Designed miniproteins, single chains, continued (3). Designs and how they scored, part 21

Each design is a single chain, and the fold is of that chain. pLDDT is the mean over its residues in the fold that is shown.

## One batch from the design tools (miniprotein)

Design m8744
Fold by ESMFold2-Fast:
Structure m8744 (fold): chain A 95 residues (1-95)
Amino acid sequence: SAAAERAREGARFGYEVAARGEEASAEEAEEAARRGAEGAAAALAAGDYEAAAEAARGGGAASAAAGERTPGGALGKEVGEKLREIGDEIEEELK
């Protein structure tokens, strides 16, 4: 789906920012976390829990790699972990 593709794009961007670590700007890390969260929300709304979990993890990874210097860093990681858990639980309950 378009939502799943958007989620995977967000995840990829998040992992790319995470790979650059300290070389990534605080602004880039915050954008990556936001894109990951938005992609995860869109995929979750579309019922694609796997894509949602991956997008959330990518955004969370970018936040963690940038450290506590980003305003959304800790929140981005926490949201990413929560969305992964919620998506997995909902999909399991539907089986």
Scores: mean pLDDT 70

Design m8745
Fold by ESMFold2-Fast:
Structure m8745 (fold): chain A 62 residues (1-62)
Amino acid sequence: LTPEQKKILKLYEDILKVKPVNLDDSLYNLGANDGLLRKLVKELEKTFNKKVPLQEIKDNPT
């Protein structure tokens, strides 16, 4: 895993309160709903310093 991928997994753990198995795990399978996905999008925008639309996360949940 790259450092960026490890940061993404840590965000999943912190926001969804579950331990992800890998980056291929669907956010929906980890218990994410629209509210949690919006929170994740905001944290991804902060971590990677770019705007991320919610639809992009739904299409590519990693």
Scores: mean pLDDT 64

Design m8746
Fold by ESMFold2-Fast:
Structure m8746 (fold): chain A 75 residues (1-75)
Amino acid sequence: MKEEKEKEAAKLVSEGDLLFEEGKYEEAIELYEKAIKLAPTGEVAKLAYENLAKVYEKMGDEEKAKEYKEKAEKI
């Protein structure tokens, strides 16, 4: 069910947030991308894109950060 996938995606976003706080940017990106694949539309996907933008900004990849921020705004 779509609703169950949204909950699983939300859990992946939360786990990604913990990895981001630990400075494990590549692992955080992997979890956010997995969350988006599991639930590609809705508020959880929007959060995952916003958090991907923040991770890339911390990594100094301003182009990727802008790309993901724009993707979040389109959801």
Scores: mean pLDDT 83

Design m8747
Fold by ESMFold2-Fast:
Structure m8747 (fold): chain A 59 residues (1-59)
Amino acid sequence: MLEEAKRLEAIGKAYEQQGDYKKAAEHFGRAAELYAKAGDLENAKKAKDQARKAREKAE
């Protein structure tokens, strides 16, 4: 679970670098959900913030 969350976060960063903010937001959002389920609240909060910022840029 935690390893999957980290992988999704890395994929989100890759999409962000490519300018695909919509896909970046989706992957950061998924990572945040998995971090939260694993009890990793710090990384869940960071991933949620990354998803929010990516959504703002996708507008």
Scores: mean pLDDT 83

Design m8748
Fold by ESMFold2-Fast:
Structure m8748 (fold): chain A 57 residues (1-57)
Amino acid sequence: SRLEEARERADELARRIAELEAQLAAETDPEKKKKLWEELLRTAMELIGAAVEIAVL
């Protein structure tokens, strides 16, 4: 179902965010930190989108 697919995507995105947060905390290179932060923000926006989809399904 669409709801099940959206929940699975949300779970995967939440796991990816946790991974990116850990990488960002360990990273010392400013250029790599910037890229990790940009990916974290994009992933967070996708998670918000999935949460909205779940809320309206």
Scores: mean pLDDT 86

Design m8749
Fold by ESMFold2-Fast:
Structure m8749 (fold): chain A 78 residues (1-78)
Amino acid sequence: MREEIRRIFAELLALAAQSPEARAVLERAQAELNKIGEELYERVKRGELSEEEAEKLLEEKALELYRRALEEARALLA
């Protein structure tokens, strides 16, 4: 999963370097992921989730968000 996220993120970075619109898409995805990370961290602090569970959920959401962002960025440049 982390390797897939890294690959997708690298493609997004390459598109963002070429287009301000693609950069905005990447920035929105990063902001959403940061918000999710904060919510998961608060749940860990409350004892509702383990750190391992939170990390897994964050990776799943990162993959989902970055895949969606990549599709949006590619569509903008088509």
Scores: mean pLDDT 84

Design m8750
Fold by ESMFold2-Fast:
Structure m8750 (fold): chain A 62 residues (1-62)
Amino acid sequence: KVKETQELIERAIEHALAGDFERATEDLVRAAEVNPKAAESLLTVQSMLGLSEAVEALKERL
């Protein structure tokens, strides 16, 4: 589960950097589903990266 969460986060970051916020949001939501403890740290990372759409999607899923 830790490895799955890390892979999803890395993929989400890559998608966000490419401007694909939809896929980035999907990967972050899935990471939160796999590891709820990661959800709070993911919100912090998204704020730093400026991923407002991903932050809103995570709040809706929590």
Scores: mean pLDDT 67

Design m8751
Fold by ESMFold2-Fast:
Structure m8751 (fold): chain A 74 residues (1-74)
Amino acid sequence: SKRLEIAEKYYKEGEKAYKEGKYKEAALKYGEALLALGVPPEEIAEILEKNKDDPKKAAEELKEKAKKKLEEAK
């Protein structure tokens, strides 16, 4: 699946950014993975707004959601 390949690519880029402490970049990459898996942009925006003052928490929440959606897509 092309969408699964794109999602996996962005998830791996997010994991790399997260490991390097680049939480804003990680959140954006996990968000791109979620978009590729068909999660609405509004749902991603809600998570980002909820965690606007905590980039690490935003990245963690988007990471867990992306991981779950990737597991469901297999």
Scores: mean pLDDT 86

Design m8752
Fold by ESMFold2-Fast:
Structure m8752 (fold): chain A 89 residues (1-89)
Amino acid sequence: ADIAIEQLTEALTPEDIRALLEEARAEEDLTKRTGLISAAVLLAGSSRDPAVQRAAAEGLRELAKTEEPEEAEELLRMAERLEERAREL
């Protein structure tokens, strides 16, 4: 087990995830933007807090509003998976 990742996910708040996705939304560099989105999804998906997973889903839906249709569909699919995980917790 990666102890550092477990400690980070235990300390993770909904506000931390919202901050990452807001940074992604403001990011003009596509590579950095994709990295921020991936980090937020990975961290939220690893969290056992349904509020963290729901915060990520909401942030992804907000990002989808500014993307091209194909990219928006991928963000919405990620949001749906996170919301499903939150309901199982």
Scores: mean pLDDT 76

Design m8753
Fold by ESMFold2-Fast:
Structure m8753 (fold): chain A 62 residues (1-62)
Amino acid sequence: MEELRRRAEEYQRQAQKKAGAGDLLGAAEYLRKAAELYREAGDEESAELMLQGARDLELLAQ
């Protein structure tokens, strides 16, 4: 559980780095990876938040 959360947080950091560099679609991909790990950890709230963030970035990129 804790290891899954740590990996999800790492993907969130990668998403922030990508977004800061202007790679919104790459950032969205990392947020989706974080969401999968949060779901495996049983953290549905964080998973949904990550998926919403990914959708928002994909819309902004278009």
Scores: mean pLDDT 85

Design m8754
Fold by ESMFold2-Fast:
Structure m8754 (fold): chain A 77 residues (1-77)
Amino acid sequence: DEAERRAAEAALAALREGFKELGKKFPDLKDFLLQGAKDPALAPQALGKAYQKDPKAAGETLRRVADAGRAAYEEAL
């Protein structure tokens, strides 16, 4: 429970930071990405839009989210 909770918190923090960076790179998507960062239900749609614009940048954000969550989970066990 604690490990899963910490993993979720770390993943969400990394996702929000990634959306901020993507918003700086793609100003025309900034508002859409900010909505995805605030509402988890919109996060997949926001990432999909960014992926259509730049698959490499969006993929890097997804990798950072997965890595942050896994690291927090493993450390908390």
Scores: mean pLDDT 78

Design m8755
Fold by ESMFold2-Fast:
Structure m8755 (fold): chain A 91 residues (1-91)
Amino acid sequence: DREKAALGTVQAYASLAAHKVKEAMKDNQEVIELAEKMARDVSAAETAEEAARLFRRGAEEVIKLASEYDPSAEPLIKEVEELAARAEAAV
């Protein structure tokens, strides 16, 4: 089932993005909590399109807050953005 494969791919990318955020932003609890919420919301999605939209929104919130706390978080921001784009391409 192409839809189930796409949904699983989006959920995997969102989980990976949350993991990368937790590793890079270990001292920023608020950013970690947003990343965990993003991964939970995406994991609860029933369609690949909904999962991709939730991941995009969550990624934007994480990127905004990470940029405010650490302007040098550019590599992390780029990785999260690339994972969100790959998720959108999988739908």
Scores: mean pLDDT 87

Design m8757
Fold by ESMFold2-Fast:
Structure m8757 (fold): chain A 73 residues (1-73)
Amino acid sequence: SVEDLPDEVAEDAYRAARGSLEKAREYFKKGDKTNAASYLTAAMILASLLRDMGHKERADEILKEVREIEKEA
């Protein structure tokens, strides 16, 4: 089960999600909406994984930032 994965996997997923959000912000600043949207999608997939692993609060944090970036785009 995804919930049975080690905490290190959750930490890696969280860092990857944070990195994807930063890349999305960079691409939006460059006017590259297609690449920005791809990184937002990656962050959403990682947030879903975090939720499945029982890290709901971290998942909600990532999804909130996705929403804020989408509003600014």
Scores: mean pLDDT 85

Design m8758
Fold by ESMFold2-Fast:
Structure m8758 (fold): chain A 58 residues (1-58)
Amino acid sequence: SAALEALGRRYGVTPAQLLGALTLARELGREVAVAYMMRDLGLSREEAEALIREVEAL
């Protein structure tokens, strides 16, 4: 969606990476998704937690 693409651009991640993180949060838990975003996407913990909250609010 356009909202998902805009959110990805704001945090410097692709929509596919964002959907991957959301899938990890749903299947393995939020902490696993946060760890993935920090390690593989280069986000801070605060950015990762904020991004996942914003995606879940869409």
Scores: mean pLDDT 81

Design m8759
Fold by ESMFold2-Fast:
Structure m8759 (fold): chain A 96 residues (1-96)
Amino acid sequence: MKEEAYEQANKLVEQAAELVDRAQELVQQAEKDPANVEKLYKEAEELIRQAEEKVRQALELAKQTTPEDREEIEAKVQGILSMSRSVRERGEEVLK
């Protein structure tokens, strides 16, 4: 049970990281494509929203793991949330 929670939390963290990476690619594409900047940024925001939901679920599962596994998941989540903030800030600058 604790091992299954750890594996599920890690899968959610990996999925969240993939969503944030896709959002970053969309923001980079928006910088090169002024005609589609608003559409691409909106798609990036939706991906970030989905990533935040997945990290929230991962943190709930992490509560069922060992203290060491929980700290590992929390550190990974912090990294994803930091990247999400950076992508949002860059997207907002592109829209200016």
Scores: mean pLDDT 84

Design m8760
Fold by ESMFold2-Fast:
Structure m8760 (fold): chain A 106 residues (1-106)
Amino acid sequence: NPAVEVFLEGVRAGKSPEEILAAVREAMEKAGYPEEVIERFLAQLRELLERHPEEVRRVAEAYALVRAGRLEEALRLVDELLARHPDNEGVVSLASQVLILIGERA
């Protein structure tokens, strides 16, 4: 999902929540998502940035490892995140998308 990749790249780059969410909106609008879907997704991402910034940062680190070709290290970090935060649906969703990217590159 290009919108999730834009989100994780923004987090990794240390951008503000406003800059991150604006970039995600632009990516989703370009992809043709309905406004209702965009608003719901941005609200979920805002909640994650406000309530779970450390977990989101850890997912962004796993994504950076995937981009660097360090797939085994990325997989270990994703497994740790899923084991420690099984009840956090937003974190699980983001970590699962990184896991899919690992599988696509394996």
Scores: mean pLDDT 85

Design m8761
Fold by ESMFold2-Fast:
Structure m8761 (fold): chain A 81 residues (1-81)
Amino acid sequence: KWKELLEEGDYISALRELLKELKEKYKDKIDKEKAKEYYEKGEEYLKKGDYEKALEYYIKALEYDPDYEKALGGLKKILDK
């Protein structure tokens, strides 16, 4: 589970596991408009320094489109510190 890896401090493995789970679960349910909407909310919270909410919204974007490059980039910026 990606949350367990995140708590262990293995951020790269946590990200890899999260993306694997999202692709497996949502492969047939891609919604690029929703992905964009949640990505924009993630960007807004990142600008405000609210990393927890930014992370939540980037994950939401990836739930709608696991291949949404911009949301993936935002998520990496938070987790790969």
Scores: mean pLDDT 74

Design m8762
Fold by ESMFold2-Fast:
Structure m8762 (fold): chain A 56 residues (1-56)
Amino acid sequence: DVDGETATLSLVSEEVDGKKIVKIVEKMGPGIKDRILAEMEVDNLLKDSTWEEKLE
């Protein structure tokens, strides 16, 4: 819990302007806006192994 609340991390895929974007989102609760922790274009996510090291 970041702020003493139960936070759930979710992977969300979205298509924008013909590009697939993956977002890592922290869900704060119903009616509360989600916190975007990271977003990456799918092609870049597959190429960039450095991002994987940061999450582990």
Scores: mean pLDDT 61

Design m8763
Fold by ESMFold2-Fast:
Structure m8763 (fold): chain A 70 residues (1-70)
Amino acid sequence: SLEEIFEEIKKLVSPEVQRAIDRVLELAKKNPELAVDELETLKRYVERHFDPETAEKIKELIDKAIEELK
């Protein structure tokens, strides 16, 4: 489920990013298209701020979340 994917992402990120994930989950319930845009932005943030191995794992989970919202 989308909630399970977001819980997996939250295990890999800082509390600040966990709060961003929670906001995207709430947004996804009301406006899935905006939630996809926010997830694409988060994916770019992760590429800049995390080590390559961790970034790749998080990006794969983000891609799964985007597919669930399409």
Scores: mean pLDDT 83

Design m8765
Fold by ESMFold2-Fast:
Structure m8765 (fold): chain A 98 residues (1-98)
Amino acid sequence: MALTPAEADLAVAQVGAAALRSVLRTSPITPENAPELVKLVRRVGELAARGLREMGKEEAAERARELAERAAAAIAALDGEAAVRALDELLDVISEAE
């Protein structure tokens, strides 16, 4: 089946968030890898927010942005558990929108 642009953004965001969560659960955050992980989490949050906005779900889009920034802040603080919790909440927001 063909995806709409919004569905494609959400699908990419869902895969990205799940992959980041898996990495953060199995590997420590270090000062060397944290900047790249922050960039990836922000990109995932941007895609999720854009897809949700295009679906008319503005409140969910703002929640996705908030959760991505929370995950980014946790990664910058080298707090893998807080980052995983924020990504789990982001995945729930994306899942509820489908």
Scores: mean pLDDT 84

Design m8766
Fold by ESMFold2-Fast:
Structure m8766 (fold): chain A 54 residues (1-54)
Amino acid sequence: MEAVEEALRGRAAKAATLAKKEGGADDESITRAVGEALRGDREGALKLLKEAGV
């Protein structure tokens, strides 16, 4: 899932674009997950992305 990988790298805009194309995650959920990844909490970020349907 390319949107998940971009979010974990801290690329919020790219992740949001890919998630919308893939069919369902909203920008707020992606931004929240990217925030966790930037803090070094990759497990928390991944959990948020899965809950958002990415």
Scores: mean pLDDT 69

Design m8767
Fold by ESMFold2-Fast:
Structure m8767 (fold): chain A 88 residues (1-88)
Amino acid sequence: MSKEEQEKLLKEVLKKIEEVLKKVKELLKKAETREEILRAIGIMLRAIGIEFELRLLFKQGKLTKEKANAYLKEVEEIEKEVEELLKK
């Protein structure tokens, strides 16, 4: 896989992470309890962790389509969790 192909994969997943982080900020603004704040922070840390793992894999030239798809699915699971919490 070329560096250009890896960069495309990185940008696609990073864009999704940015959208999820925006929704997590909305959760933090709506939080009425300490437990809700801690949950939102936990979700934020998971998303940020995935971002930096992807950036590290890209830097090492190890970002494959399979790994990018696995991280994208993980980010989509986080997004669903955030959307469910926002509906309450």
Scores: mean pLDDT 86

Design m8768
Fold by ESMFold2-Fast:
Structure m8768 (fold): chain A 72 residues (1-72)
Amino acid sequence: AQDEANQLAVRAAKAAMDGNFDEAKRIATELAERGYRDQAAAVYELGASIAEQMGDTEKAKELRELAEKIRA
C-alpha cells in the first residue's frame, strides 16, 4: 500500500524529469484518488518546478493549481 504509493511517486518523478508531464500528472492524479494526497501533491509540485525551468509556464501553472487543491 504505502510502498506501492512510493513506487508510483518515483515513476511519476522520472516521467516529469523526462519531460513527460502528462504521464506524471496521470500518476499523481491516481495517487490522489487512492488517498495518497501528500505523494500526489509532491509529484505535482515537482512537475511544476521542472515545467517552469523548461519554460512551459502553462503546464507549470496547471500542476501548481492541482497541488494546491490536493493540499486544501
Scores: mean pLDDT 82

Design m8769
Fold by ESMFold2-Fast:
Structure m8769 (fold): chain A 55 residues (1-55)
Amino acid sequence: MEFTEEELELFIKLAEEEELTGGEAAKKVAEKFGREEIDPYELAEALVKYKLEKY
């Protein structure tokens, strides 16, 4: 599963600034970007890779 920078940045914002759980943040990202379901494990792997490249 491929995620855009906008999807990953929204997840970071929801988890870190809004203090949502990873599951709640993943649901909000799915709703905003029109995905039926986001696998939290694939999202976590993509997020780790993204953070290593940017931070």
Scores: mean pLDDT 72

Design m8770
Fold by ESMFold2-Fast:
Structure m8770 (fold): chain A 55 residues (1-55)
Amino acid sequence: SAEEILEQGKKALEEGDYETALELFRQAINEAKGKDEDMYKEALKGLLEAKRKLS
């Protein structure tokens, strides 16, 4: 589910695995898109944070 993928992405981000976090947040976005706006927004925020850490 989008929620499980989002939690895994947050864990990867917390562990400093930004590349894995980026991939997981992309998956969460695709899963939540058009189905759960709150999950979509949360996944998008995570994606942007992971991208910022990789820059």
Scores: mean pLDDT 84

Design m8771
Fold by ESMFold2-Fast:
Structure m8771 (fold): chain A 57 residues (1-57)
Amino acid sequence: MKLSKEEHEKLLREIGEKLREIGDKIDKGIEIAKELRAQGMSSLEAFRKGLEKAGMA
């Protein structure tokens, strides 16, 4: 199927949004990890749990 210029631009926006979603999940995981570290967890354990709570990899 041949994509029009507008359809191609929409596809690029969708891909860009998906990449942003991944970045947002990582940032969310880091914020949750900060809270867990404040509760006495190690940095590695807190980060792993933070990513799990943020929606995983």
Scores: mean pLDDT 75

Design m8772
Fold by ESMFold2-Fast:
Structure m8772 (fold): chain A 68 residues (1-68)
Amino acid sequence: MRSYNTDPSKTIIKRAEEVKRKAEELGNEEAVRHADKAIELAKKDTPEALREAAASLQKAVELNRRKE
């Protein structure tokens, strides 16, 4: 994995942590699980895992919107 200015795994982890906090506030445990999955995948730091992490993060965001 190559990154010069921004570490994409760190960016996904930070966003997933923010989404997880919102999901916990909403009581949306499904979104919490997807956010946790995004964090775990981002820590693997491979292009494939980062794509999967981004998809899991987007799903967590969408689940939070549905809960509202």
Scores: mean pLDDT 78

Design m8773
Fold by ESMFold2-Fast:
Structure m8773 (fold): chain A 86 residues (1-86)
Amino acid sequence: SKILSEKTFEAEILYSLGLMYYSLGRLLASKGDLEGAIESYERALELFKEAKKLAEEAGDEELAKLTEKAIEEVQEEIARLKEELE
């Protein structure tokens, strides 16, 4: 349906934005800005969670699995860096 196609498109845009923040987080971490990296990863996590919700609502199983994997990877990076700061 038209609505499902719009949700898939929105999910794809949010996923792409999440990847941009994920890349920024990796760049900041590589430069020793661990706090900035965490902020960028948390931003990516929020975007991936919204993308997953929209993908699931649209019935896009492939995109939903892709966003789920991205969520897991970002959560692991956030946890690792938070332990480094403590």
Scores: mean pLDDT 89

Design m8774
Fold by ESMFold2-Fast:
Structure m8774 (fold): chain A 66 residues (1-66)
Amino acid sequence: MLSAEEARRAAEEAAKRGDGTAAAVVAHEISLSGNKEGAEAGARYAEEAGGSRAAVDTARQSALNA
């Protein structure tokens, strides 16, 4: 299982590239591993990086279901 720290780092790296949508995708993948905290952090990074509303909303919903 991916740690919350690893999850945050992966989403943050995507956000650093200016790709909030990629950060949202990473957050969704993390939620599938059952890491709710990591998925929530990833969704937050996606929103802050300017990801699309649809992608950010999907990541947030995935985090809630993790």
Scores: mean pLDDT 69

Design m8775
Fold by ESMFold2-Fast:
Structure m8775 (fold): chain A 62 residues (1-62)
Amino acid sequence: MEKVRELILESASYGVLAIGHAASAVSARKEGDEESARKHRELLDEYLKKEQELYKKALEEK
């Protein structure tokens, strides 16, 4: 039970980080900073993948 809770919380934290980078990418693009927008988009994709992996692991642990 405790391990499932930890995995869900970690997954949720990566989801929040992904949302943060999505917002930063949109802001950077609007400011014309294409390099920062691209880096934030790459981090968004990375954190979304980690979120999905951890969430799947939490479901398998049940």
Scores: mean pLDDT 81

Design m8776
Fold by ESMFold2-Fast:
Structure m8776 (fold): chain A 62 residues (1-62)
Amino acid sequence: SSVLKIAALYAAYQVNKQIPSVKIMDAFPKALELVEEYIREKGLDPLSAAQEAAKRLIEELK
């Protein structure tokens, strides 16, 4: 869905902002996977799912 893609782009943007070497397009596929997982498994709204996906990716890439 368009909403999930926008949420994933936001998450990828947040990862790039904190870790500039990780490009938005490179982070996007994993961000999309995590956003879908957080919505499906934890029932989070798209914005909350995007924030948690970004946080998790940033922690994994440190």
Scores: mean pLDDT 87

Design m8777
Fold by ESMFold2-Fast:
Structure m8777 (fold): chain A 67 residues (1-67)
Amino acid sequence: SEALAHYNRGVALYRAGRYDEAAEAFREAIALKPDFALAHAALAAALLESGRGAEARPELEEARRLR
């Protein structure tokens, strides 16, 4: 699926330490599949690593709500 493709791209970017680009890829996955709990959790992780903790909080809450 297109959402999964964006998610996998985000995971690769995250593993490379490219956290802002990873966050963008995870947001694209969420735009295509808003109930994608793993993408919300991954976005939160990328935001925390890039010092954007305030933006990570609602994504963690959404991931918890969806699981």
Scores: mean pLDDT 89

Design m8778
Fold by ESMFold2-Fast:
Structure m8778 (fold): chain A 104 residues (1-104)
Amino acid sequence: SKKEKIDELYKKVREEADRVLDELGPTEEAIRKILEIMKKAIDKYVKDPEFKEDLISTLELQANTIINLLKQLADKPEEERRAAVRAAIDAMIDTLKGKIYEYL
């Protein structure tokens, strides 16, 4: 089904995001790299230009929010910063997945 294909896509996006966070830590560089992975996935599977633009704009806004959250947590231990960034990325992925499910 279309939902199963989307579930597989988002599983792969989560796995790639986990690899980036393991490699770069909870950093602005990691968040921006994860954003680019998500944009490439959208570009490959979403063909409607208006929907694509809305999804990309939503992701860019959410990524900037996570970067600002990371700055607010600068004085916190790395483990706390990593957990917060991971939770925020998971929420971003879930929001995007929900929007695509509603569009189908």
Scores: mean pLDDT 82

Design m8779
Fold by ESMFold2-Fast:
Structure m8779 (fold): chain A 72 residues (1-72)
Amino acid sequence: MVEKFLEILERQRAAAKAGVPSIELSDEEKQLVKEILEKMQKLYEEENIPEPKSEKEAEELVKKIIEKLKKE
């Protein structure tokens, strides 16, 4: 699941560089992105997490979201 989400992010970044506002996602990919984004938003609000100031902080936030997804 995590690897799939990271692949989606990379495809979105590549598309954005090419001037495409969004990529076409499968229903499974759309659901995965939606669930992760909703959990990210809740985590940011609930824990008062500031925007990551470094690449390492961004990685730690992603790992926390992944742990919450696995804990269910």
Scores: mean pLDDT 67

Design m8780
Fold by ESMFold2-Fast:
Structure m8780 (fold): chain A 68 residues (1-68)
Amino acid sequence: SGKEDLEELAEELSKDPRIKVELIGDDTLVITTTLSVEEIIGLALRIIGDYPNLEVSVEGNVLTVKVK
């Protein structure tokens, strides 16, 4: 399910001290980073490649991942 995918993604990303994750409800993951712009773009592309049922939006240093 989408929630399970978000939980798996959150566990993976939380291992990087430059990344903070917050699961909001069952369908939204907020990712706050200290990464560079190019690293953020690379992360967003990796997420949509690995999780085609998730959508990613980027606003500054924050990525918002939602279940489609």
Scores: mean pLDDT 87

Design m8781
Fold by ESMFold2-Fast:
Structure m8781 (fold): chain A 56 residues (1-56)
Amino acid sequence: SAVALLERIAERNGGLSRAEIRRLLTASDAEIEEIGRRTGLSVASLRSLQAALRAA
């Protein structure tokens, strides 16, 4: 379901590139904050997405 998750993230958060989604999977808290600044998404939302990606 990784492909389905990537498609869902792209639909919900059109600012996230494939490279950013891949980086999010292995990101530290500091890296999540950096991604949030680039995409405009909250750290809490990015942490939820990271957890969902890791569970897939």
Scores: mean pLDDT 70

